# Designed miniproteins, single chains, continued (4): the designs that were tried, part 79

Each design is a single chain, and the fold is of that chain. pLDDT is the mean over its residues in the fold that is shown.

## One batch from the design tools (miniprotein)

Design m14907
Fold by ESMFold2-Fast:
Structure m14907 (fold): chain A 80 residues (1-80)
Amino acid sequence: SEVQKLLEQAKKLVEKAKEALKQGNLDEAQKLYDQALKLADEAEKLALKNKDKESVRQAIFVQAEATTGLMLVYVLKKEK
């Protein structure tokens, strides 16, 4: 489904962002988390339209991970 494709892409971007963050590549991590959040938001909208509660839960989980990652990036950038 289109929702599942968006969720899989968002999850892959979160994993890439985590790796970038681990390597200290803060700008790359921020870009990847921002992209993941946008895809997860789109997945949530489509899942809600389809009344797919499980995909809504997955989208919210990805949104939470991406948002937490962005908060960490902002804190780390502010300390420099």
Scores: mean pLDDT 87

Design m14908
Fold by ESMFold2-Fast:
Structure m14908 (fold): chain A 60 residues (1-60)
Amino acid sequence: SETYRATHPIVLPSDPPVHVEPGALLTIYPDGTVRTEDGTEVQLSEPQILALKKYSLEPV
C-alpha cells in the first residue's frame, strides 16, 4: 500500500459519494481499495486510481 495527499477536493465514486478535502491522506492498496483517514474504504478501478495519482494526489 502507498499513502498520498489530496491536492484538490476529490469526490470518490461510491454510494453515498465520499468527499475528500485538500490535504487529506489516502491509502491505496494493491487490490484497488482506497482508504480515507477516517477508515472509509472505496473500491476503484485501475484507470480511476491511475487518474487520481496523476491529477489529484501527491506522494507523502
Scores: mean pLDDT 83

Design m14909
Fold by ESMFold2-Fast:
Parts: structure tokens; sequence; C-alpha cells
Structure m14909 (fold): chain A 60 residues (1-60)
């Protein structure tokens, strides 16, 4: 489910696995495009991975 991907993304963030976390948040948004917290978390994970341009596109 979207919630399960969001929770797994949070776990990966706590482990410093930013690109893997971003993939989980992206899957959460694929299942629920209106999942605001997952969108914000995806942008955050992308910034931590050094992908500033990709993070900005997520928030547009």
Amino acid sequence: SADEHHQEGGRLLSQGRYEEAARQFQKALELDPNFQSAREALAYALRLAGKEEEAEKVLE
C-alpha cells in the first residue's frame, strides 16, 4: 500500500539510504498521487541524495 511504502521510505532515511528512500516515496505517490507527506519526503530524500533539481520538480 502507499502507507507501507511511505513507512519503508522513512526507515531507509533513518539509515542514510537516501536514493532507496526516494524510490519508496515515489512508489507511495504512484499509488496515491495526493499523498502530501510522501511528496514532501520524496523531495527531502532527493535533496539529501544531492538531487536538488529532481527535488524541485517533485514540489511543482
Scores: mean pLDDT 86

Design m14910
Fold by ESMFold2-Fast:
Structure m14910 (fold): chain A 101 residues (1-101)
Amino acid sequence: AGETVALEDIRVTIYDEAGNKVAEYTLPDIRAPDADAVFAKLAEALAQAAKELGLKKATAEVEFTMVTADGGRTRVSATAEVTQKEDGEYEVEFTDVREVP
């Protein structure tokens, strides 16, 4: 696709399995040809953060502005479950994605 989707002003809060806030930070803007590709890059960033924090299971609260190819802008909140599998690789599942009022 000749169009680009972006996630901008990305804020991340990471909670451990006990529900303690362990990290809060911003990510650089993510750009890709489509929504699936930008969410794949976001998932990779969350998996890397969990790995660096030594967490086998984490919940990430993510807020970002989604920018579509037509210039449309929507503030979005998402919850991601990040889990280390038996092989040591991380799986990221977005469980709640909603528009922020």
Scores: mean pLDDT 84

Design m14911
Fold by ESMFold2-Fast:
Structure m14911 (fold): chain A 55 residues (1-55)
Amino acid sequence: SLDDEIRVRALRAAKKKVEELLKEHGENIPEAQLNAFMRDTFLAEYARLRAEAAA
Protein backbone atom coordinates (compact mmCIF):
# COMPACT_ATOMS: atom_id res chain seq x y z
CA SER A 1 0.00 0.00 0.00
CA LEU A 2 0.99 3.66 -0.28
CA ASP A 3 1.13 3.84 3.52
CA ASP A 4 3.58 0.90 3.60
CA GLU A 5 5.78 2.65 1.00
CA ILE A 6 5.76 5.84 3.07
CA ARG A 7 6.69 3.91 6.25
CA VAL A 8 9.61 2.22 4.46
CA ARG A 9 10.84 5.57 3.10
CA ALA A 10 10.45 7.26 6.51
CA LEU A 11 12.35 4.44 8.25
CA ARG A 12 15.15 4.59 5.64
CA ALA A 13 15.45 8.37 6.06
CA ALA A 14 15.46 8.09 9.87
CA LYS A 15 18.13 5.36 9.74
CA LYS A 16 20.33 7.54 7.51
CA LYS A 17 19.99 10.51 9.89
CA VAL A 18 20.83 8.29 12.88
CA GLU A 19 23.93 7.00 11.03
CA GLU A 20 25.02 10.62 10.40
CA LEU A 21 24.48 11.50 14.08
CA LEU A 22 26.45 8.41 15.21
CA LYS A 23 29.29 9.23 12.78
CA GLU A 24 29.62 12.70 14.33
CA HIS A 25 28.82 12.04 18.04
CA GLY A 26 28.24 8.27 18.47
CA GLU A 27 30.50 7.64 21.48
CA ASN A 28 28.84 10.45 23.48
CA ILE A 29 25.15 9.73 22.81
CA PRO A 30 23.21 7.87 25.56
CA GLU A 31 21.07 4.97 24.28
CA ALA A 32 17.85 6.60 25.55
CA GLN A 33 18.63 9.81 23.62
CA LEU A 34 19.51 7.83 20.48
CA ASN A 35 16.23 5.87 20.68
CA ALA A 36 14.24 9.09 21.20
CA PHE A 37 16.01 10.75 18.25
CA MET A 38 15.26 7.78 15.97
CA ARG A 39 11.59 7.68 17.01
CA ASP A 40 11.10 11.45 16.64
CA THR A 41 12.95 11.53 13.30
CA PHE A 42 10.87 8.64 11.93
CA LEU A 43 7.61 10.31 13.02
CA ALA A 44 8.65 13.66 11.49
CA GLU A 45 9.67 12.03 8.17
CA TYR A 46 6.50 9.92 8.12
CA ALA A 47 4.32 13.02 8.67
CA ARG A 48 6.21 14.96 5.97
CA LEU A 49 5.91 12.14 3.40
CA ARG A 50 2.20 11.63 4.20
CA ALA A 51 1.54 15.36 3.68
CA GLU A 52 3.53 15.27 0.42
CA ALA A 53 1.54 12.26 -0.84
CA ALA A 54 -1.76 14.03 0.01
CA ALA A 55 -0.81 17.12 -2.04
Scores: mean pLDDT 81

Design m14912
Fold by ESMFold2-Fast:
Structure m14912 (fold): chain A 69 residues (1-69)
Amino acid sequence: MPDEAEVLVSLARMYYALGKLLASKGDLEAAIESYRKAIELARKAGTPEAEELAKEIEEELRKVEEEKE
């Protein structure tokens, strides 16, 4: 079984993928919520991979929020 951190990273990646799908459909508010959830899960994992993932998702979140202007 994966360790706790690996499970959290997997969940973060799932929410990240969901956020990207929602953004591609133009549902920017739902995409933002999914990205925020992914960031929280990645930060909770606390691994170097999770920290890098959180930064990547934060950058995508910023771009989506700018597009809503």
Scores: mean pLDDT 82

Design m14913
Fold by ESMFold2-Fast:
Structure m14913 (fold): chain A 73 residues (1-73)
Amino acid sequence: MAERRAAVVAPGQTAADLLRAAIAASPAERVAVALRDEAGTLLGAAVDGEILLARPVAAGTRVTVSVTPLAPD
């Protein structure tokens, strides 16, 4: 099941940093993570620890982090 969380980009924080933080915070061993802005534009994506997309982001940007478990354990 997908988990969605709102976040605000911190100064010096990148899309890759947000993706890695979301992966590390997940209880699932394998996850798909997507970052979107308020308009729904895809800013970042990672699957099974591999970063597939990491667009430049500005500090203060409001994002939605979606984390989908790929497998139990």
Scores: mean pLDDT 78

Design m14914
Fold by ESMFold2-Fast:
Structure m14914 (fold): chain A 67 residues (1-67)
Amino acid sequence: EKEELREKILKLIGEILDLIGDILNLEKEIEKNKDDEEKVKKLKEKIEELEKELKKLREELKELDEL
């Protein structure tokens, strides 16, 4: 039971780290394409979607940590 909970926590941490990596890569693309307003807008929209998913996963992690 405790080991299964730890595995779930580790998997969730991995998913959180992957999303953070994706956000950082999109931020780098914004810096490279700062002269392209349309591309920057689309990249910012993708970051907002990933930030919403990240918030959800962080909330799930907190709930598991309270158990």
Scores: mean pLDDT 81

Design m14915
Fold by ESMFold2-Fast:
Structure m14915 (fold): chain A 65 residues (1-65)
Amino acid sequence: MRKKLEEEIEEGVNLIAAAVAVTVGRRLDAKGEDGEAFLREEAERLAEMGNTRAAELVREALRRR
């Protein structure tokens, strides 16, 4: 039961990290900058840091654009 709560908290943190990255990418696009390139680089950086779930969420958001 405690492990499930820890997993839910961890998933929430990963979702927040991905949401922040996507929001920054959208603002870059609105300014005429390359938000897609930013999101690709951010996903790679997150994966290199071992934050694979957050990287996966950013890549999923990028694929839906």
Scores: mean pLDDT 75

Design m14916
Fold by ESMFold2-Fast:
Structure m14916 (fold): chain A 61 residues (1-61)
Amino acid sequence: MEEQRKKALEELMKLSKVTYDELVRRLAEFLGLPDEDYARAILGDKEAFERFQKKLEELAK
């Protein structure tokens, strides 16, 4: 069973994810972007892009 390897990978992914979230926050603040979802979308986050599109649809109504 690969449980030991899976646990180590999950811990590594968690650390990487925290760093990414901090980077997104700082980038949004530095560039004066209106929304963190927009900053994340620029960095290639598909879920953030979808959230940003939903916000645009609400504004269009």
Scores: mean pLDDT 63

Design m14917
Fold by ESMFold2-Fast:
Structure m14917 (fold): chain A 70 residues (1-70)
Amino acid sequence: SVDELIERLQELTDKALDPSASLEEVKKLYEEALELYEEIKKRIDELTPVQLALVTTMVSEMEFELKLRE
């Protein structure tokens, strides 16, 4: 279900935002998150506005974290 995809994305985001995660780990987590985000986007009509905002925010936070650690 789309809820399971969102839960998985949240797990990836939590791992990437962990201060102990290395730049290489954050890069891998971000790549996995982007693949998952593309799958979620194919089901965009199934998302509530709150879920869409949450998913977009998670991806943006991971991208920011990756750039911050460069």
Scores: mean pLDDT 83

Design m14918
Fold by ESMFold2-Fast:
Structure m14918 (fold): chain A 72 residues (1-72)
Amino acid sequence: DVEKKAEELKALSKQYAEAIKADDIEEARNLSEQIGKKLKELLELARQYGDEGRKALTEAQEAIRKAMLEAG
């Protein structure tokens, strides 16, 4: 489900920002790797779901961008 993958990616992005703010570098690295893997999965699903997939991907990418900016 493309929506489920997008939600997971948004949650991981928020956790990443929190880990950076807490100076938990090990957790931040682990979350960064998980984000990368989930993003690849979402990209593949988005390709199959057309407009709906593109919207989910855009939302997830925006959440990642916002989390990175908030992390510093």
Scores: mean pLDDT 80

Design m14919
Fold by ESMFold2-Fast:
Structure m14919 (fold): chain A 82 residues (1-82)
Amino acid sequence: ADELLELAKEAEEKLNEKAKEILKEIVELYLEAKKALEAGDEEKAEELAKKIEELKKKLAEESGLSEEEADAVLEKRLAEAA
């Protein structure tokens, strides 16, 4: 059973427009952080990781999602963006 995918679907239905925009920004920063790590730019990856953590907190505040629900939605969106 893809329990994380079902959790992500239910959590995504709870997202308002502002929360969806924050999620999109997190996904974009995550992809940039991955590219920085692949390039060996650990300092840039760390700065991007800090921004991602700030936006994850903002996503939780705007959406009311738990940390687990927010992580599930993020994983689903990252898979879709790849």
Scores: mean pLDDT 79

Design m14920
Fold by ESMFold2-Fast:
Parts: structure tokens; C-alpha cells; sequence
Structure m14920 (fold): chain A 73 residues (1-73)
């Protein structure tokens, strides 16, 4: 179902955030953490607003979030 796909996408976003935030915390990159949090919240909202988001679109959004966070730190 769309709801099950949405739940899986939100879980994958959380796993991505946990991994990236831990690395930035260990490196004391506060600006990267703040940018990561902002970008991840936008992605979560998009998933909630559109349960039909594909895995390809999600992967693209996560890659963009990572690039923005790294650029900020």
C-alpha cells in the first residue's frame, strides 16, 4: 500500500539521518548538523505529503541533503 511505502521511506530517512548526524557529531561539525536537520525535515514532509514518492526520488533527495550538509560544515 501507499501507507506501507511511506512508512518504509520514513524509516530509511531516519537511518540516513542517524548515520550522518553521528559522523558530524563525532567531527564537531555543528553547521553541517543544523543543515542536515533542516534538509531531512523537508524530506520527511515531502514523504508525508506524497506517499507515492519513488525510491529513486527519495535517493536523489537524500544525496542532495548530504551534499548540502557537507557544504555547510
Amino acid sequence: SAEEQQRIHLRNVQLFYDSMSKEFEEKNQKKALEELQREVEKIRQKILDNPLISMSELSKMLLEAQRKAVAAG
Scores: mean pLDDT 88

Design m14921
Fold by ESMFold2-Fast:
Structure m14921 (fold): chain A 82 residues (1-82)
Amino acid sequence: MKKLSIEELVEALLNLPNLPEEEQKKVAERIEKEILELSDEELEELIRRYLERLSEKLGLSEEQFEEAFRLLLEEAREFKKA
């Protein structure tokens, strides 16, 4: 199966809550596997792109965006170390 692109991962994360319960678990497991395979640069790109899409919906300020980016990047890096 072809590796998911950063754009495909962003769309999968954004659509996850809208999936049936059975599909949510399967898609979440796929996303977790793909995240573990990402380089640090790809991980930063994923988080930035995800937050850009959320900012379009939620109207985040620049300060809120940068704080969320730092927190999510730290959490994701800790996840990859586990």
Scores: mean pLDDT 77

Design m14922
Fold by ESMFold2-Fast:
Structure m14922 (fold): chain A 63 residues (1-63)
Amino acid sequence: SAGEEAGKLALEGGASSSEANGIAAAVASGDPRAAQTQADKALKAGKLSEEQKKKIVELAEKA
């Protein structure tokens, strides 16, 4: 569920299905470092907000 929520946030930001799947997988694995790295790439590409990145990392920390 946390991975699914993170994937949806990434898609809302404009990430591709492939990018959203990568973020979702990192969150589902409970790896906040991987989730932060994936979210940072999307943020730098203009496909994610700072708030969406923070939420994605929080979801990974609680997974």
Scores: mean pLDDT 80

Design m14923
Fold by ESMFold2-Fast:
Structure m14923 (fold): chain A 90 residues (1-90)
Amino acid sequence: MAKEEAEKILKKAEEIYKEIIKLANEVLKLTPKDDRELILRAIGLKLRAIGALLDVERAAKEGDVEAAKKALKELEEIKKEVEELLKELK
């Protein structure tokens, strides 16, 4: 039961991660090439998303539903940050 719940959270995390990477790549595409701070911020968000996804994967392997939910929440917050950054560039 706990492992199955954590695995379902992992699938949701993988979908959110895909969307974060897509949005972050759009941010990078729209960012002026001389705006190093904005480029580094977008890259930083991608790295944070990778870390959060790895945390969900580890929690799912261990059947730790609470840890999986915490890492999923971090992915959801990262997605909001990327969406706000993309809105500023459109």
Scores: mean pLDDT 85

Design m14924
Fold by ESMFold2-Fast:
Structure m14924 (fold): chain A 65 residues (1-65)
Amino acid sequence: MIKKEKITKEDFKEYLKKELGAENLSDAQIDAAYDAMLERFSKDGNGEITKEEFEKFLAFLRAGR
């Protein structure tokens, strides 16, 4: 088994399902949100976000900032 500390689109979808109830979001809306997150966190062109970067973002949201 390969352990990678990266956030996939599926992981992002599960997060939205837990926090925002992704049942009301279309695939296009989820794709747009994921792309926006990639653009804000990964400007290096890798197009991938590490679990640490994602957790920092979640902590920032939970702090209300």
Scores: mean pLDDT 62

Design m14925
Fold by ESMFold2-Fast:
Structure m14925 (fold): chain A 86 residues (1-86)
Amino acid sequence: EELEKKIEFYEKKIKEDPNNAIAYSGLGRVYEEKGELDKAIEYYKKAIEINPNFAPAYRNLGLVLEKKGKKEEAEKYFQKADELLP
């Protein structure tokens, strides 16, 4: 129920601004909490597509890929996140 409310919140933000990378990352986080890892990956990738400098989305994508056993892909996203941190 709380996760469904968060989904509605971020979906509303995306409808108001389709370029809201933070809202897409928020959806990725909620789907990760639901255990829907493939949807989480999709939304984190969308956040990166909109804002390629958004370090938190790369880090979170790496963590989800590790949970799926995709260690080599995860390492690439962790490296990219580190490169983007000031």
Scores: mean pLDDT 85

Design m14926
Fold by ESMFold2-Fast:
Structure m14926 (fold): chain A 116 residues (1-116)
Amino acid sequence: MVEVTESGGGTVAEGGSQRLTPKFSADPKDIVSVSWILETPGKGARGIAGLSSKQSLAESVKGRFTISLDKSKRTGYLDMKNLQKEDTGVYYAIVSALVDGVLRLAAGEGTTVTVV
């Protein structure tokens, strides 16, 4: 079974930067993709970033956020720059990995980022 461990978050000033660094229990060779969902109070959940062979970013975060994956370290990265109040919410890292040849998805518990 694949597990996602998230850490970090907290309160960040508008215009500031934050890095989120989820870690995965999957074998490096079995990691397929990483993606991020942002759940915003009163606005619901939306996909903001994804990475498999290529990066995909939501329009609201293009030019400010970057996503990367170090499979050998079982670690994803979401680098957030020039943070805006609209970026406030709970960030969920989702990994897709092969388990016995079957693609499985696992989500972290969520990391809260508050932009003030």
Scores: mean pLDDT 84

Design m14927
Fold by ESMFold2-Fast:
Structure m14927 (fold): chain A 77 residues (1-77)
Amino acid sequence: MEKEIKRLEEERRKLEEKAGEALSRGDREKAAEYLRKLSEVLDEIGKLYEEMGDEESAKRYRELSDVARRAADELRE
């Protein structure tokens, strides 16, 4: 479980970097794509914490996932 979370945290960092790079280029469509993928990774981390019985961490990661998804939706407006 901990190793899986660490791997997902690495994917999170890569997606944050890619989203930031896309935004710096004015590529809102690519930024939205990376933010949607980030939302999926954050949701997966939340599920793993839920499986471990860590509801507090699960809730935090689901909230972060929702924020990333909303940011992606706003970029596609």
Scores: mean pLDDT 85

Design m14928
Fold by ESMFold2-Fast:
Structure m14928 (fold): chain A 94 residues (1-94)
Amino acid sequence: SVEDLIAEFEAFAARLVADPSLSPEEKMDRIAARMVALLARMVAEGYSRAEIERFLAHALAVFRREAARLGVPEAEVDRLAARIRAYADALLAA
């Protein structure tokens, strides 16, 4: 379910952010990569546009929250979020 995917993504992000062996950049890259992988999986598994949009809204909120916690500049967060949005739009157009 979308709720299960959101919960899984939030738990994944929380574990990554708590890992002292990873740099802030590595943490953000892995969170973004997981978001992209889950979006691709949802499209492949036939999730609706509404379900994908709901996941994306929650995932981007988590991404922005954790980026702020890690001290990542807002301009860089906005750039990465726009790139993820463009990827989702391309998947939904196919």
Scores: mean pLDDT 86

Design m14929
Fold by ESMFold2-Fast:
Structure m14929 (fold): chain A 63 residues (1-63)
Amino acid sequence: SPRLEDFKANMRLLADWMAEQGVPLEEIRKILDFAIRNTRGLSPEEKEELRKFVEELLKEISS
């Protein structure tokens, strides 16, 4: 969905920025997980997709 894709783009931007600031990957994961858990209007399936996206994103950043 357009909303889910926008959310993913914003999460990528935030994660990249936090990594550039020297925030540890474990802390970035916790922050993004908090955002997913506390965002209204996301289905359980969308939240699971976002959690999987975060793990792949963190792997990309750590490489």
Scores: mean pLDDT 85

Design m14930
Fold by ESMFold2-Fast:
Structure m14930 (fold): chain A 98 residues (1-98)
Amino acid sequence: MFEELREEADRALQAMIDGNFDEAVEHARRIAELLLELKEKGYDVRKAVNAPPTAPEEDQAIQRAFVALRAMLEYARSKGLDPETIEELERLIEEVEK
């Protein structure tokens, strides 16, 4: 799971760089799914997203994935993606943070 989180974060960031909006959104959705699955398994995702650089690799993977998810929301807003996609990303971030 944590390795998949790292891979999905890297893919989301690369898709944003390449301007591949559909691919970037799909990777952002997969990141949110993985983060919510970790939360259901009892992992403190809320704490991990604020982890220091010295935190365990698992917490760093969660933080990196969440940063990529937030970056995707700002990217979607900056590129003028449709309001439904922006609202979906906002909702996914809110669900991860609570």
Scores: mean pLDDT 81

Design m14931
Fold by ESMFold2-Fast:
Structure m14931 (fold): chain A 65 residues (1-65)
Amino acid sequence: GSKEELRKLILRLIGLKLRKIGLELDLERAEAAGDEEKAKELRKEIEELEKEIKEIEEKIKELES
């Protein structure tokens, strides 16, 4: 049912948010080291992850309605 689907989406969202925190920490390290190439790549990964997070948050809102 929709309640079980909601739980699965919430767990996935938590996992994605934890991944984002890890990437943000990696980005801080890359920027501190002056590694512009790595920093640019990490920013792209974070942006893609933010899009996926938004899509899942929208699905959760629809199921909670």
Scores: mean pLDDT 87

Design m14932
Fold by ESMFold2-Fast:
Parts: sequence; C-alpha cells; structure tokens
Structure m14932 (fold): chain A 64 residues (1-64)
Amino acid sequence: MEEAKKHLEEAEEALAAGDYEKALEHLKRAAQSLGLTLNVPEELRKDEVVLRIGLAELKEALEK
C-alpha cells in the first residue's frame, strides 16, 4: 500500500510536468505493488488522457 501510494504520487507529479514516460513508469510500479498489471499499447504510452485514466483506476484500487 505505502509503496503503491508513493508511486501514484510520483506519477501524478510527472503527468503535471508533462513527463509521460516517467508517469507510465510510476503507474506500472504502483500497479505491480497492488498485484495488478498495466497493458498500455506503445501508441498510447504518451497519451495524457489514457495515463490519467490509469492513475484514477489505480487510486480507486488503492481505496478498496
């Protein structure tokens, strides 16, 4: 939980900075800590909307 929360915070900061590659890395780390996998196609790895949706889904999973 603590590990996942840290990575979600880092991903949120990276998204705010426009660093989508760093955001994706932290989202993958957060998902791994929660026992989930992220399957993001290469074309969508720099899509801000897709990454923000992933962040929201992982935050919701953290609350459960």
Scores: mean pLDDT 76

Design m14933
Fold by ESMFold2-Fast:
Structure m14933 (fold): chain A 55 residues (1-55)
Amino acid sequence: SSHAEAEALLAKHGIPPLSGAVNAVRLGMDAGDLEKGLAQARKAVEQALEEQKKK
């Protein structure tokens, strides 16, 4: 399992280690496409933060 490595990679890129972001990066690592995984992780975090602002 690469969960801890995914969290470290997210931290290196300033992305919060939310479950969706960690899963996106892990899928990217498994597919050999870290850049795509990181992009999906950023998008997931941004969407989650927008939902949190809606009351």
Scores: mean pLDDT 77

Design m14934
Fold by ESMFold2-Fast:
Structure m14934 (fold): chain A 58 residues (1-58)
Amino acid sequence: SDEENRKKVEELIAEMEKGIAEFPELPDAEKARERIKEARRLLEEGKYKEALDLLTNT
């Protein structure tokens, strides 16, 4: 479960980074960058479910 949550978070981050790269100047891209930063912090702390929830529930 934790391993599956980690992989889902990494996949979502990669997809969001792709979108930001295409439209970096939009306000939503800036908010997405902040969400990615927080999700990466949660991953480093081993909080995979919380990181997944952050990215899926905004």
Scores: mean pLDDT 78

Design m14935
Fold by ESMFold2-Fast:
Structure m14935 (fold): chain A 89 residues (1-89)
Amino acid sequence: SIEELAKKLLSDDPEERFKAARELIENGTPEELRKVLPELYKALTDKDPNVRALAVEAIARAGPEGRELLRKALQDSDPTVRAVAEAAL
């Protein structure tokens, strides 16, 4: 389920988090991603910039409801994460 992927996105295992982020982008529909926006928003604070960048893409794919949440990523420490957020807005 999308909720199980969102749980894995916030796990203590870095590989599981990255895998979950990839699966959310690959298989998540906009409606499903909207259901887990709070978890996607938490993933914007992940230690791995690759997970944060994928979280930005998932939030953007969720549609206009996610737009305000992407503003946090515009201030990200990683230039790639910032670029993905700018492109998504």
Scores: mean pLDDT 85

Design m14936
Fold by ESMFold2-Fast:
Structure m14936 (fold): chain A 62 residues (1-62)
Amino acid sequence: DRELVLRSVALSIRGIGYEFEGDYEAAAKEYERAAELMGKVPGGDEEAEKLRKRAEELREKA
């Protein structure tokens, strides 16, 4: 589903913005949401896992 992919990408961009501002908790939440949407897309499992891993790393820094 193209819409889920685009929504996931938009959430990832928001996550990057929060990382740049140093808000690691907010960044992690955006990446977690992006991963959930990407995980629903056929073939999206690898990208979803990368997003989940990024969120986990950021939560450790928060």
Scores: mean pLDDT 83

Design m14937
Fold by ESMFold2-Fast:
Structure m14937 (fold): chain A 83 residues (1-83)
Amino acid sequence: MYVPSAAVAEAMAAAAPEFEELAKREGVREAELRAGERLRRLALEAGDEATALFAEGGLVYLETGDLEKAKELFDKALELAAA
C-alpha cells in the first residue's frame, strides 16, 4: 500500500487548513491542484520519489483527465514504495 514519508505526511497535514480555505475561496479543483503541487515539491525535497510520482500522477489527471497516464505514474509510485 502507498504510504508517504513521515516528513511529507506531517507537512501536508499542517497545510490542510490552507487548502480547505483555498477550496472555499477558489473552488475544490483549484485547491486539489495546489495541494498536488505542494505534495510533489515536498516529496522531492524529502527524497521521497514514490510520493513525488504519485503526486505527478494526480496532477496529470487533474490537468488533462488522462487516466491511463495517471495510472502509469501511480503504478510506478507503488512499485518504488514496495522496493
Scores: mean pLDDT 78

Design m14938
Fold by ESMFold2-Fast:
Structure m14938 (fold): chain A 62 residues (1-62)
Amino acid sequence: SKEEIVERARRALATSRDAATRAAAGELLQLHEQGADEKELREALERVGKSNPAAAEAILAA
């Protein structure tokens, strides 16, 4: 769900020591604040996964 993606991004931003993971999580939260829907957040997370699979996995595991 949208709420689940947002909560995982918030947790990753708060707990991750990896700068790339924090940047990706922050980007997802910024999109959410700009009114992005679940589809747009999923597509953004997919783009993160293509450029940095480890960051996407860290967010999904948060």
Scores: mean pLDDT 85

Design m14939
Fold by ESMFold2-Fast:
Structure m14939 (fold): chain A 88 residues (1-88)
Amino acid sequence: MLSEEERKKEAEAAKEALEELLKEVEELIEELEKNPSLELKQRANSTLTAAKILLAEIKALGALSEEEIKELEEKIKEAEERFEKVVA
């Protein structure tokens, strides 16, 4: 099993990666709003799915505060809601 220090480093790195994925999802959704395409829809959905998987991994590591986890969950929920509105 990873040390507490290693788990915290992994969780922090995963959090940064998750925030990057969420930014990418937002950009893909903006592109979908301007020019709807199957390719962009698939990319946005895949990136959002990757973000959800990464959040599950972060939660499993147990190294972030409850408040940090709630903030990440809220960001994912907002991205999902925006994606659903654009997809119709």
Scores: mean pLDDT 82

Design m14940
Fold by ESMFold2-Fast:
Structure m14940 (fold): chain A 55 residues (1-55)
Amino acid sequence: SAREEEARRLALEAARAALAGDYDTARQLVSKAVDELGASLDEVKAVILEYLEAQ
């Protein structure tokens, strides 16, 4: 769904922000995916970990 795609996009942006050392932006993006879009925190974490492992 569009909401799931947006949540995944935010999770990937959060992972990129974390890699750049911008932990405040990473936290805000995770919060938006979970709190505004209703994504599971575990699913958001899984997307972030998958991205970080691929680097």
Scores: mean pLDDT 84

Design m14941
Fold by ESMFold2-Fast:
Parts: C-alpha cells; sequence; structure tokens
Structure m14941 (fold): chain A 71 residues (1-71)
C-alpha cells in the first residue's frame, strides 16, 4: 500500500513537472482500493494554464497516467 502510494505520487509529480516546467505543483494521493493507489497532481503555469495529472498504481507494478488540461 505505501509503495503503491509513493509510486503513484512520484509518477504524477514527475509528469506534471515535465509538462509544466517552473509551475507550481500540488499532489494528493489515496488508496482507491486495498491494492490500487491514485495520485492527482495539479500543476499551474505562470500563464494560468492548469494541468491535472492522474496516476494510478496497480499491484502488478503497472502505472496508468492520464493528463487533462483545464482551459
Amino acid sequence: AEELLQAARDTAVATARELVPGGEIRVESRLIDPDTAEAVATARGPDGKELVVTAIAYPDGRIGVRVEERE
């Protein structure tokens, strides 16, 4: 559980930093079930562009990443 939470957070933050260099990044993580962790990183650039990166870490070591722009 702790390793999945860390993997999800690290992946979401790394992706957000790469997509919004120099932006502010906020990350929240939780277990969505006992064997699956979700992290949501919100990055905002100086131009007001906001990206939401969701990373889901699975017990098999696979991590799914979803990126959404907000206006």
Scores: mean pLDDT 79

Design m14942
Fold by ESMFold2-Fast:
Structure m14942 (fold): chain A 66 residues (1-66)
Amino acid sequence: MVEINRALAELQKKDPNPTIEQVKEILRSLGIPEEVIDEAIAELEKYDPNPSAGMIALKALALAEK
């Protein structure tokens, strides 16, 4: 959890509106499987075609729990 918040903060320091690709790269680097990240994005896109980086991160974290 702390690692995800730190990675997102670093991304926002470089780009205030990070792309989905940048968010996916950060989440993968933190050990979240790509299939879990893709599932999180797909679930969010059912409600919003352009989910925010924060929403994607929170959903992926929730799906990564056992």
Scores: mean pLDDT 70

Design m14943
Fold by ESMFold2-Fast:
Structure m14943 (fold): chain A 87 residues (1-87)
Amino acid sequence: MATEEELYELGKKGSPVSYSLALAVADLGRAEPEQTAGGVRKLVEWASRQSPEDQRFLAEAMRIAAKGVPENREAFLEGAEAVEALL
């Protein structure tokens, strides 16, 4: 709940793409661990072809989700680190 609000606030401050990314990360936070891991991998692959601004945004959103969703924390942290390695 607090994590979803933080993600939505982050999304509102960015580009139109940022809001969609915040929603995608929030949805993955509510998914089963296997689905979250798969979705995070797909977002990292997508991010590799995007602007540094979108890469930084996605990494930040994943770090917020890692703090708010303990069951999926490792998947989000691994995803954030992978995106940050692109910068």
Scores: mean pLDDT 75

Design m14944
Fold by ESMFold2-Fast:
Structure m14944 (fold): chain A 60 residues (1-60)
Amino acid sequence: DNLLKEAEEAEKKGNYKEALFLYELYLGIQLIKEAVGVDSISEEEREKLEKKIEELKKKL
């Protein structure tokens, strides 16, 4: 999924606002996919993503 890679690249460049937006967008898409019964990220990957979002919020 290209959104996750774009979020990681934004974070590496120090664009924390852009990274936060992209990670939150990606999480939202995964939650919708799970709700409609299509393949989404694992519970472990979701927990990692939620932790990443919280860490980025602390930097803003």
Scores: mean pLDDT 80

